# Ledger of designs, part 17: designed miniproteins, single chains, continued (2)

Each design is a single chain, and the fold is of that chain. pLDDT is the mean over its residues in the fold that is shown.

## One batch from the design tools (miniprotein)

Design m4557
Fold by ESMFold2-Fast:
Structure m4557 (fold): chain A 60 residues (1-60)
Amino acid sequence: MEERQSRLRDEDGNLNGSGAASASLLNNVFGVSTATIARMAGLSPGTMREQLRRQGIKVR
């Protein structure tokens, strides 16, 4: 639980544009689930979805 901040900081403090673009590519092009991508990025699926929504990025 206390590592949530470390997970968020893994992508320069959150999913910045590059992290969001990578998540979108993995999900839309490579068919990787959003949950798996969130784990790879060190984020919870909910946090990742919120970060992507704030960045205006869509995932399937």
Scores: mean pLDDT 63

Design m4558
Fold by ESMFold2-Fast:
Structure m4558 (fold): chain A 102 residues (1-102)
Amino acid sequence: EPLLVERILAMQNAFSEVALEIRKALEAGIVLSDEEIAELVKKVAPKFLSDDEVEALIKVAKEFRERLVRDREEGRTPSRAELDAYADELVRKAVKELLEKS
């Protein structure tokens, strides 16, 4: 099995792709549903990630969607750098919660 650091990197890479797709959908006027977010995460996540790691990514992907929807409704226009930083914060939170369960 991959080392813990390899699993963390895989989660970060998968979430980066998911966050980009959520953002692209919203820029096109589409808010991805909970089911669509779950399917997207399952599609991009490597097969060696556990069900707990995949569920953690789904949870923070939903949090990312909620932040983007709220910012748009409030008339805020965060930069790409701000959104990338927020996505990085969320995946670090997911990793921390998984380590606390270990």
Scores: mean pLDDT 82

Design m4559
Fold by ESMFold2-Fast:
Structure m4559 (fold): chain A 82 residues (1-82)
Amino acid sequence: GPERRRREEERARRDTDVIIDGLEAAHAQGLLGPLELEARDRLQIEAARRVAERARELGVPVTLTVRDTGEWRFSRPAPEGP
């Protein structure tokens, strides 16, 4: 039901926060290279988007591939944002 779905999304958000914390720690140690992310469903797409946003803030190149309705690829050199 909607409540179960919302709880799953909240849990996925918390799990994503842990991944982001790990990325920040790796970046601080100089261990973080370019990131390649693949997302195949809605929850993975949301998680990958948040990871990609944080990587952009850290100046890390990121490539995101989404296979929701077919294959498409998104690649952004960082930093090129405003």
Scores: mean pLDDT 70

Design m4560
Fold by ESMFold2-Fast:
Structure m4560 (fold): chain A 100 residues (1-100)
Amino acid sequence: AEEERRRRDLRLDYLGMKKEMADFILENKDNPEEKLRKALKEFIDGEVFMLKKRGYPDEEVERIRAELEKFFDSLLKMTEEQIKEVKAQLDAEIARLRAE
């Protein structure tokens, strides 16, 4: 129960981070790539710091960092329509996990 809840909470946090990144790119699409890269790097660094502070293992947190960085690189290559589709998929998964 407690381990399952911890895993679900971490998954919800991770999906929420991805959604926030997608929203940021949609709202800031006209900004230079270097500004987007800087802002999202600062976001990822802050989220990783908070996960470590909450006591998640370094190995697990660094895997999340790598996945967020990969997702960020993919977002920069997406059209607005593709980002909106990804956001809808994230919203559906978050709703599914919260309904448990």
Scores: mean pLDDT 83

Design m4561
Fold by ESMFold2-Fast:
Structure m4561 (fold): chain A 77 residues (1-77)
Amino acid sequence: GKGDQGIQLAQQGLQLGLEAVKQAKTKEELLSGIGGALAAMGELFNAELAKQQGNDDAALQAGQEGLRAGQWALERA
């Protein structure tokens, strides 16, 4: 249900982190992209666990944090 939106947001965050890695011009930007992608992956795991426990609101919050991590990484690239 609504927990799926959190999972999708975290997946989008991961994609943005990977895009930051692809666009990186320096090793510092590359490491920021990797860090953002790893953070988004952790939030994806949190969203999956929250959904399994029936906590759709927690899944959405985890997804939003994952998206934020990916956006942060891309802005640094």
Scores: mean pLDDT 86

Design m4562
Fold by ESMFold2-Fast:
Structure m4562 (fold): chain A 76 residues (1-76)
Amino acid sequence: MRETLTVTLSGVVDNAVAAAVAPGVVAAIRAGKNLVIDLSQASAIDGAGEAMLRELAEEAAAQGVTFEVRGSATRL
């Protein structure tokens, strides 16, 4: 059965958060998991955070899994 990985991000989604979470999420996508990124608890997102979301969306598309972003954060 195909699992869904839900990643809840809180606070400021910046380069440090992107560097910490992206490798594990990419590994899960490559293992065939669908992905949900929940930004409802995030206060802000910068260019590095946005770049991470784009990279994850492209990896999910390449692996044939679904990618969804829920909620919104203030763009810096």
Scores: mean pLDDT 82

Design m4563
Fold by ESMFold2-Fast:
Structure m4563 (fold): chain A 57 residues (1-57)
Amino acid sequence: MDKQSYLNKAASKAIDLFEQGDYDKAKKVVYDAAKKLGLSDETAEAVFNSLKDQVES
């Protein structure tokens, strides 16, 4: 699977978890996806915060 398709699926799962109020699981989904793709923790945190801001603001 290409990286973009994998990230899109992870982002969709994280957004669903944010809407359910399950921030811990949303964070885990994003960080697990980043680790799977060889991305840094800093990149994972940036993606998590971006998705959270998209849902909350």
Scores: mean pLDDT 77

Design m4564
Fold by ESMFold2-Fast:
Order: structure tokens, then C-alpha cells, then sequence
Structure m4564 (fold): chain A 87 residues (1-87)
């Protein structure tokens, strides 16, 4: 699971770098990917630690909030390209 989340986060950031020239959107997606990767690593390193699980969930939720903010900065054309590239 953790490896899949890391791969998906890296792919999403790479897709945004390819389809958007908006530096703010790019920065937000990079930070979101960083938070998701950190969350995945916490889960992988501490699978039996409830505190680590809670922290990972917090990091993941923060990452998703940044994704929503970044999507709000994209043009309709860039949003369509991102959806198409993610498929």
C-alpha cells in the first residue's frame, strides 16, 4: 500500500509539471506529494503504532487539501489535461 501511494503521489506531481506552467499550482502539488509520501512512509515504518497512523492520516489530509487548492488555480483547459493524463 505505501509503495503504491508514493508512486501515485510522484506520478501526480509529474503530470502537473507536464500540463501546467502555473508555478503556484506546481509548488502546491509538489508539497502535496511530499506530505503523501511522508504519510506512506510513516505507515510502512510504524504499521502497529496508532500514533504514527494518526499522524499519517493528518499528513494525507493536509496533502489532499493542497491538491484541492492547486486545482483551484488551474485553468479549465489545464484541469481537463490533468484528468486526461491521470487516466
Amino acid sequence: MAERLIEEARRAAAVVEAVSTNPEARALFREAARLVIEAARLLAEHPDDPEAQAKAQELYNRGMALVLEAVGLLSEEEKAALIAAAD
Scores: mean pLDDT 76

Design m4565
Fold by ESMFold2-Fast:
Structure m4565 (fold): chain A 79 residues (1-79)
Amino acid sequence: SEPILRGTEKLIEGLERGLPIQQAGLQAMKVTQELGNDKEMEYVGRIVAEVARLAAAGASTEELIQKARELTQQVIDEL
């Protein structure tokens, strides 16, 4: 799904640029909303929520990016 890939690409880009997860996640959700439907928004929202949970637990930026990539691949493989 292009909307999921573009949204999660925006999430990863934000994290790589040092944005807080709240800002990176908001940018990801905005991109997904512009390109996709409610179901794709739900998938990206779940990815953002899980990455935010890890960030709150003290995970490194590298770990957050890795988890975002893993969750994106899992979602794409299920579609």
Scores: mean pLDDT 85

Design m4566
Fold by ESMFold2-Fast:
Structure m4566 (fold): chain A 71 residues (1-71)
Amino acid sequence: MELVEEARRMGYEIGYTGAKGGLSEEDLVDMAVHQARQLGRAKGATPEQIDEAGRAAGEGARRGYEEAKAE
């Protein structure tokens, strides 16, 4: 399944919602990466897939944060 796409979407939601709540970009990226890696492990993903999901979630969180701050 599309673990990377799911992670990116989850990261975006975390970044967007957290930014609206006043959390820092750095904290939100770390939170998103951590949650994506846990999701990958729970799904039995390979180490490479887990690393890719983490990167995608971090990317998503940064985008969500930036879009929330632009409003």
Scores: mean pLDDT 85

Design m4567
Fold by ESMFold2-Fast:
Structure m4567 (fold): chain A 122 residues (1-122)
Amino acid sequence: MEEKIERAIEIAKRLLAPFNVPDEEVERAVRWVVRELGEKALELSPETIALLAAVRVLELYNVPLEEIRELILRHLREHPLSEEEIKTFLEFVKRYLSQEVLDVVKEVLLELGVPESIINSV
């Protein structure tokens, strides 16, 4: 688990570098995501954990939704989610992030060809 957390921190630092987020805040966000996921963190890739942490930080920084959307789309094109990861990802976003971010995530998943039936299951 610690190796996965360290990898997720490095990926999240890269994702958040354009936004000048302090390293300590990035690390705190990644560790928060892992804690809130609990055992489900074992099922997610470090890339997915990093994305959840990055989106959380960008939301707290009041970054425009369009910039958050572009970051999510770019990251998920490079690191596609499995069907199981999609459900866990959407459940986490629904529980811990804003409705506006959830709507953006659903739109991005549709654009990437995820079936509407899977997206609407959450």
Scores: mean pLDDT 87

Design m4568
Fold by ESMFold2-Fast:
Structure m4568 (fold): chain A 74 residues (1-74)
Amino acid sequence: SEIEELAKKLPVELRTTSNGVTLPVWSDKTPKEQIVARMQLLAAKALNVPVEELKIEAEFDASGVLHAKIERLE
């Protein structure tokens, strides 16, 4: 699946804070399409629907927090 291929290419960089908490961070070169593909597969599995029936939009804010919107196609 094209979506599964994109999801597998998602790089994850881990950063440890001064408090010992490890958080995922994204490179400025991380394609949003790979992140969206990963989320689309996870949502499809959780909802038990075909992946092609879901649309996910994802954006990072200035603090690197991921905001995602899930929409089901008819």
Scores: mean pLDDT 61

Design m4569
Fold by ESMFold2-Fast:
Structure m4569 (fold): chain A 61 residues (1-61)
Amino acid sequence: SMTEELIERLRELADLLAEAGLSLEQIRTYLDWQISQIEDPEHRAALREELDRWLAELEAR
C-alpha cells in the first residue's frame, strides 16, 4: 500500500541519517517535517506512530 511504501522510505531515511551521525532529535525533526507535508491525516498519524517506534529502535542500538 502507499502507506507501507512511505513507511519503508522513511525508515530507510532514518537509518541513513543515523549512519551519517545525526542525533535522534535531528532525525525526529527532519522526518516529522517530511510527514507534515503529507495531506492525508490518517497517513500522517500512522507515520508519526512508526517514527516513534523507529527512533526507539535506533536508540536501543
Scores: mean pLDDT 78

Design m4570
Fold by ESMFold2-Fast:
Structure m4570 (fold): chain A 110 residues (1-110)
Amino acid sequence: MTKEEVLERFREILELLSRRLGEDFTVFLPDIEKVLEETITEKNLSTTPMSHFGMGFVGALFPEIKFEHSQPERSRLLETLLRAAGITSGEEADKLTLEEFLDRVEAGVS
């Protein structure tokens, strides 16, 4: 998968969550794209740890990223996605690739 394919999967997930929860989560897509640009260096997300994306998205890894949303707002979205994926602990998240995480989120929002 490419960065563009991952971003499209996030867009579809956020559109479904927005309809389900009555809040527009697609506004986070620019922040997600900025993290994916730093996280996905190859056209292969099968080896990208979900935890690496997650840490990047909450601002722990990439100090040069200028986020449009505050850290608490981004953390709230990440917690919402983790719940949709059925993940209740950081230990579970640390064992997943980003692709496996997206597969779980898609199943949880369907």
Scores: mean pLDDT 81

Design m4571
Fold by ESMFold2-Fast:
Structure m4571 (fold): chain A 85 residues (1-85)
Amino acid sequence: MKELEEKLKELKEKLKNTKNVSSEELRELEEVTGEILEILIEKGDYESAIKLLEEMKKFYEELGLEEAAEVYRHAIELIKEAIKK
């Protein structure tokens, strides 16, 4: 977990600084985010999972990547719906 969180932070900083984001960099960011999300869901830590998704949604919105932001918005709604039961 700690290594994945550090890698996520590093990737986010790199993307903010370059502003010419490659598809490979986006894929790596999505893979790391997915791994962290999976660990949180397996532990039943839905609050942290939703927080992570909302942070990623905001991050993509700040980069102007609206399509990626919409994916995370949808994921937030799916998790919120799942935990209501």
Scores: mean pLDDT 77

Design m4572
Fold by ESMFold2-Fast:
Structure m4572 (fold): chain A 68 residues (1-68)
Amino acid sequence: GASSMLLDSLDILKSDIKSGKITKEEAENVLSEIKSQLEELKLKGDLTDEEIKKIEDKIKEIEEILRK
């Protein structure tokens, strides 16, 4: 489903950041796109509160990595 696709995208992004395959600027751009997709899915009501929380928690984890 949509939540699984966003979570998979976030896991790939985290892996790419940690392995140095992507620059910080590129990672921030990808994260912004994922955030935009999350907001669109929220507006459509396609996600449960639990799915939203899981995605937002992963976004926060990646933001913390990018701040270091």
Scores: mean pLDDT 84

Design m4573
Fold by ESMFold2-Fast:
Order: structure tokens, then C-alpha cells, then sequence
Structure m4573 (fold): chain A 85 residues (1-85)
């Protein structure tokens, strides 16, 4: 889905920007919003899996903000690439 791929890339950019600004809560919120979009476009099973992954990234960001955000951005970009193939 191009719409979902575009949304996930936008989420990755917003997470990166929030992390660079030192705003962990905004970065976490963008990750959670991306997980909700996955559920809306791919269905509740995909949404639940994405929400679980978002909770894992929240924990990582709270432990190491910069590294956790970097891993979340990489995951969002990788999911977007898979949706374009």
C-alpha cells in the first residue's frame, strides 16, 4: 500500500525530528500513531503487532532516547520499503 508506506515514512521523519529536538514523548506518540495507521489499513491483527512493537520502542526510547529513536526510525523505513514491493 503506497498510502501506508508514505505514512510510515512520514512517521519516521517525525520521530527523527522529535528525537533531534530531545522530545522523547513526541517521538513515542508518532510511533504509536503509526501503529494505529497500520491497524486501520491492514486490519486489527497487524495493528496489534504494530502496537506491541511501538510499546517495545517506547521502552527503548525511555532507556536510551537517541538509540531507541534510531531503531524505531529504521523499523518504520523498513516496513515502508516492504509495502512498496
Amino acid sequence: SKALADALREAAERVRAAAEAGDAETAIQHIRDAAKTVGELLGPGAGEAAEAQAEAFEAMIRADHRRGAELAVRWLEEQARRLEE
Scores: mean pLDDT 86

Design m4574
Fold by ESMFold2-Fast:
Structure m4574 (fold): chain A 100 residues (1-100)
Amino acid sequence: SMNDSLVSLINQGITVTQQGQTQVQNDTTLSQDQKDQAVSSFQDSISTFQMSIQKINNGSDVNDVQNTTIVALQDMYDTSQQVGQTDIASQVQSIINQLQ
């Protein structure tokens, strides 16, 4: 179903964001401030994704959840680009394309 597809893509978003968080924490080219800002952004997106899954399960408007998910993924794309994680950014863009 469309709901099952959205939940699957949100779970993929969580996985990619967790990978991005780990890569940022281990990146020796980034300042501590850059790491802290990126980790905070990634954690905010994970929280948004988890809340989105709960909203779908509770019967919230799927279109509203999809729009919220796309915004969080776009924020992840921007954060990944800013810290030079082109692999994470590409995976996030692939998820966005599947939602649109």
Scores: mean pLDDT 88

Design m4575
Fold by ESMFold2-Fast:
Structure m4575 (fold): chain A 56 residues (1-56)
Amino acid sequence: EEEKQKELIEKVRKLAEYMKKNNVHFKDKFIEYRKKTGKKSFTPEEIIELAEEFVK
């Protein structure tokens, strides 16, 4: 749904701003998450959700 895509883009924009301000390193967080879940790949939506969780 187009509305959901637009909301995801807004979340990405906000996260990018937060990352610049707080120097968040997502690569290490994604590696840790992969080890815990055994998941090989992520959808763009999943990446956004995880990034939001990591900045909390």
Scores: mean pLDDT 66

Design m4576
Fold by ESMFold2-Fast:
Structure m4576 (fold): chain A 107 residues (1-107)
Amino acid sequence: NKIILEAEMTVGVAHVAMAVLKNLVRKGKVSPQEALDMLERIQRLIDEATELVGKVDPALAAQVRSQMRQLFDQGRQAIQNGDWDTFLAILDQISDLLDQALAHLRA
């Protein structure tokens, strides 16, 4: 119960960080390097949340970790290619995966 609450709080922080990044991208107020730096910080928050998930459900954490690795790799590639529409879609997929993982822990 306490670990689930900590995971929910960490996911909340990651959602705020992603919302800020999405807003900056939509307004054209972020360089590719700044977007990569912000994405790295978001990945660290999500790695922390996934570690907390792993204390309750190690199999779910392993699945989330694998899917997140692919999404973050795709996100970096989209930034490097200047494909901001794909990058925004990837941030939405990351957000959705976090919400699905938390819903599974509460089920």
Scores: mean pLDDT 89

Design m4577
Fold by ESMFold2-Fast:
Structure m4577 (fold): chain A 78 residues (1-78)
Amino acid sequence: MIDQLIQQGDQLRQQGDYDGAISHYMQAGDIYFQQRDYDRAIDYYDRALDVARQVNHPRVFDVDVDIGVVHIQRAVMS
């Protein structure tokens, strides 16, 4: 369940496991992207990006690219 991924991400973030938190938020975003729910996919990718930016994680670039792809897909499908 997506709710479990979000809760686990929040717990990992509180424990200082930022890599785990980013991975869980990105998994939630990926699930919504696969469902073509681009607005929710962006919301969860934004959460992953927020964590990555706060800790200067190298995955910041990857999350930004994924968000860009979702914006393009949403524009085409709208």
Scores: mean pLDDT 74

Design m4578
Fold by ESMFold2-Fast:
Structure m4578 (fold): chain A 95 residues (1-95)
Amino acid sequence: PLSPLLQNTVDRILSLVEKAVEAAKAGDIDTALEHLDKARRLAQGAGLEESTKHLDKAIKDVEANKDDPKKVTEHVTEAGKAVKKAIEELKKLST
């Protein structure tokens, strides 16, 4: 199982990604990027390489599509799914 510290970091990452999705849906792209960047920094600091890569890609995709709220929402939502999946796989590997 994950350590309590890593589990706390994972919960914070997932919370930030959820906030990024809500900000994107509201059209607040700058707030979505802030939440994604905070999540990316937490993932990087915790050594979560897969989650860090997915969040880095999401930030780049959002920045490339700032003028298209639908694409931004799609990219942030897919990043959230990918991060969740990476964390689930990490939990399986830690068994």
Scores: mean pLDDT 83

Design m4579
Fold by ESMFold2-Fast:
Structure m4579 (fold): chain A 111 residues (1-111)
Amino acid sequence: AAAAEEARARGRTLADVFETASEAAYLAARGDDERARELLAAAAERLGLPEVAAAIRAEPDVDAAITRLIVATLEQLGLDDEAARARAAAEAVGGAGGAIGVLAETAEALL
């Protein structure tokens, strides 16, 4: 019971972060970078990561802010290999798409 409840909680956290990252990417594509950063920072605060939220608010590149939230979320959940892959994917393709892809694959595997 406890292990299944923990797995479901992790899956919900990953799904919420995926939705937040996707909305932030959409807002940035429309030129609303300030709202995108605030949405990402609010998600980091809900995860109990106020230092990450502050870093996101100070980050002028929304793609870097999205990647930071995804990596921090995966690291908080103990998914260090997935966090490393998300960071590497963002560096390889440019922008946040690679990191979002790793997050989506991780969420689908846990749901």
Scores: mean pLDDT 82

Design m4580
Fold by ESMFold2-Fast:
Structure m4580 (fold): chain A 88 residues (1-88)
Amino acid sequence: SKEEALLEALIKHGLLGDSPAVTPEIALKYLDSLKIFAELIKKRNPELQELADELIRTIDELKNAPVEQIDELVSRLVELLKKIRYKL
């Protein structure tokens, strides 16, 4: 399923741990949490607004992406998170 492919990609890229407790439902909740994080960054760090907007767009694309695009979009997600965290 798309949710399983998302979970596998998030584990592969180090965003989620490889554990029996980590399910596809947790992967979806993780994306929702990242979107909340991006909205908070926009509010607290206006200088990061463009990076936060790109993060939100990438999450929305990932939720609607075909399986074949998931790995590339998760890779993009990781790079955006690195840029944001380094500037915090």
Scores: mean pLDDT 84

Design m4581
Fold by ESMFold2-Fast:
Structure m4581 (fold): chain A 78 residues (1-78)
Amino acid sequence: MTIKVKKSDGGYDELELDESTTAAEAAALADAKYGRKAGESAVFVSDGKKVGAEGSTTVAEALKKVGGSTTVGIAGGG
């Protein structure tokens, strides 16, 4: 699956993930890829709504809870 990650310039980039990737792992990957400090990419955002990135919940399951939203991404929490 592909999710959108907000960059420091205000634009979005795409991050490819496995369906089994947890929300916490996805946040860590975004932090590493975009040079963020650990914990900055702590929030999933879908269609203007914040989605929890808790523990062992997979990204696929988090997306399923939000429903048919067309915009999903990781935003910095710092």
Scores: mean pLDDT 63

Design m4582
Fold by ESMFold2-Fast:
Structure m4582 (fold): chain A 72 residues (1-72)
Amino acid sequence: MLVIGKGLVIEVEEVLATLPDGSLLVTGRILKVDESVTDPNLKEGEEVFIRARPSATDPSRLELVEFLGVKL
């Protein structure tokens, strides 16, 4: 399952929790970084902790809501 948004494509490794608002706390690995992303800590291969929600336009994917941290 992929999380897409904010110039990033992230592969979901684990869904940790479902929040009361319907969003998900997930861990994942960054697969792609768009050139618009200026954060030097956001690179392909990095493991991230994020909040995501189901995509309204593609039910096979999640949309990135926010970054909570980078594992490395």
Scores: mean pLDDT 78

Design m4583
Fold by ESMFold2-Fast:
Structure m4583 (fold): chain A 70 residues (1-70)
Amino acid sequence: SREEELFKLFDADGDGTIRRGLLGGLLRAMGFRRPSEAEIDELIARFDRDGDGTLDFEEFKALMAALRAE
């Protein structure tokens, strides 16, 4: 899917996660508005279940579903 392809493109390290600093760019590439830094902090706080400062693909899909509902 386009989501998986873009996630892999932004996951340059191939570790299956997206770092906070890359989240805004990935969301923009997927057609969402680029979030502000404060909005990125809020999204990470909501969807980073492990508190490691990164989102795996399942957490990222949950985030996208929430943004589409808003």
Scores: mean pLDDT 75

Design m4584
Fold by ESMFold2-Fast:
Structure m4584 (fold): chain A 65 residues (1-65)
Amino acid sequence: MLVEVTMLKPGTLHLDGEIPAEPGDSITLDADTLVVTEDFVEGRLPNGTPVRIDAPRSDLEIRPV
């Protein structure tokens, strides 16, 4: 199952390096790979590429797609 993770505040994505993320930026992850902590969210893109989002869960919206 896929989920859309949307930034509610500025943060950093780790995907082939560091990418600055702005409020309203979103990324689609495989829900089966999703690890949610108080300090970050990580998972994989549908193609298997690992992603880490350096933001607390409270600064993100996570929605099924």
Scores: mean pLDDT 82

Design m4585
Fold by ESMFold2-Fast:
Structure m4585 (fold): chain A 63 residues (1-63)
Amino acid sequence: TPPPRRATFRVSLDDDGSLVAEVTEGGRDPDYLLAQSRALERLREAWARGEVRPGDVFEGTSP
């Protein structure tokens, strides 16, 4: 059975001092959109709780 699609986002600080999320795994392929959306949902939830720090990593998977 092929492994599930996995997307990973890493948080860093921009020059503006803003938190930015960059895809480090799962690429920019449309086939990975669901995995990317799941990872971003986790990031948004952590952001809403004030739990996001530079260097944090958020993951999402899809079948």
Scores: mean pLDDT 78

Design m4586
Fold by ESMFold2-Fast:
Structure m4586 (fold): chain A 86 residues (1-86)
Amino acid sequence: MSVEEKLRELIERLEELREELEELYNQTGDPAIKKKIEEVEGVIRTLKRMLEEKAPEEKLQSAAELAEALLRSVETYIRKKKEELE
């Protein structure tokens, strides 16, 4: 399907991870987690803007690749932080 549909799916997954980061921040008060939330929110805003402005397919594809990399990085970060709280 279209790269636009993939970006919408990635935005949804990033929003879910942002919620998990907010829960961790509420538990720990760790400024590093707050910074990670801000980074994820920034990317979500950029992706939503690109979709609204109908950015070229090449830009949307590059954004999708970067969003997927961020998604994997944040998932790993959350997993490690949860392990530290055990």
Scores: mean pLDDT 84

Design m4587
Fold by ESMFold2-Fast:
Formats: C-alpha cells, structure tokens, sequence
Structure m4587 (fold): chain A 87 residues (1-87)
C-alpha cells in the first residue's frame, strides 16, 4: 500500500541519518515515530510539519558538513515519498 511504502521510506531515511549523526539516534527515533504515526493517521499536514521540524532539529544540532550530507539524504527520500504519494 501507499502507507506501507511511505513508512518504509521514512524508516530507511531515519537509518541513513542515524549513520551520519549517531549521537542524535534517540531524538531521530522519537521524531520518526511521530512521523510514522502521522502517516498511519493520513494526517499529511502533520507529516509535512514534522519533516520540517526534523530539518530544524538537525540544522541546530549538527556541524555544517554533516548537516549538508543529511540534507542530501532527506532531499533524496523527500523526492521518493512525493513520487509514492503522487502515484
């Protein structure tokens, strides 16, 4: 289903971000659980706000070089999630 594909993409994105920022693993897991709950509820407005919130958290907590790598990952998975929702 679209919901299962979206959840899998969010989980894969979170795993890749945790590889780049393992010190934030607990905070990333907490934010990921909230994002997955929004997907399961079909609350796409909350989903979008939570993704923005994750970007803000990572921008505030990471150095410039690590944050640039994280942005590349989030942009890749953001595109894939939009493709799934548009199908």
Amino acid sequence: SMIDQMIALVEEMAARIKELAPELAEEIDARTAEIIAAIRAGDWDRFERLLVGLHVLLAERLDEATYARVVAVMNEFGRRMREVRAA
Scores: mean pLDDT 90

Design m4588
Fold by ESMFold2-Fast:
Structure m4588 (fold): chain A 74 residues (1-74)
Amino acid sequence: SMEGIALGEQGAKLGLEGVKYAGKGDTEKAIELGEQGLRLANEGLRKSKGDIEGEIAAGVGALAAGVALTLARR
C-alpha cells in the first residue's frame, strides 16, 4: 500500500506540473508530463487494489494527469 501511495503522489506531482505547462502553452511538455504522471498513477492503482488510501492517492494522480492531457490535447 505504501508503494501504491508513493506512486500515486508522484503521478499527481507530474500531473500538476503538466497542468502548469499546459497553462503556459507548452503543449509538448504538458503531454509528456501528463503521460508520465498517468503511467505512475496507473501503476500505483494496480499495486493498491484493496487499499483505500493507495487507491485514493492513485486516483488523484490519474485525475491530475488526465486534466493535463485534456488541456494539452483538446
Scores: mean pLDDT 74

Design m4589
Fold by ESMFold2-Fast:
Structure m4589 (fold): chain A 99 residues (1-99)
Amino acid sequence: SAAEALARALADGAPPEVIERLWAELRDDPEARAQAAALFGARQAIRNVAAGREPVPMELELPDGRRFLVEASVEGDEAVGRGLDLETNVEAEARLPIP
């Protein structure tokens, strides 16, 4: 999905033009935008666990200045991400299995 593609691009540090394009694809779906932030959080939690680091909360800023508060944690065998859109107050949660 576009939300999954955006989350992956953000986690991989893709160029701003790629992030802008994927973000624009979700312009009419605030829930999918929050879901992308949550998926990004879950992906960062997986990376931190693999590196022996504790997941930490972070602020995500998009190229258009939109900001999300992103929380990441581990619950059992799952990485949990939460994204809160600071403009719309829409929030989402995403869970991914830890490999």
Scores: mean pLDDT 83

Design m4590
Fold by ESMFold2-Fast:
Structure m4590 (fold): chain A 95 residues (1-95)
Amino acid sequence: SPAERAWEEYRRVFQEYKDQLLKSGLSERDAVGLGHTLALLEFSRRYNVPQDVLDEALDRMIEVDIEGIKNSLPVSEIEKRLEEIHRELIEQASR
């Protein structure tokens, strides 16, 4: 499906950014968070995601990061929450 191809491309772009950020000396947590943000922005440009959909996803990602800091969430939990937000955006963009 278009959504499955879009998710595969998103995963590849995210992994490339994450690897680059880790090589640049960022922590695992910061590389995951920033990597997802960069992948979302690149993906949204490529697929012409509506601005309101992008803004909602970015707001939700900011909330995840704030909660992660306040509640000392493990990186695995932050990653899971960010992946859920991105899956929803990709599904919306693929309609």
Scores: mean pLDDT 80

Design m4591
Fold by ESMFold2-Fast:
Structure m4591 (fold): chain A 61 residues (1-61)
Amino acid sequence: MLNPEQLQKVKEAWKLPDRKKSVSQIMDILEQSGTSLASIRETALHSGDEETAKRYEEKLK
């Protein structure tokens, strides 16, 4: 699903000490890979990351 370039970006996101920033960057990479904004928002909500969910809610407008 992810190409080598996207996988490298995910690996860099995992190095972040802040879990919220890490999850947010991973969601951005999924968006760039063609994952729908609605699916990303639902995943963030289910994971308890309300801040990332709000970001993608604004993009859905």
Scores: mean pLDDT 66

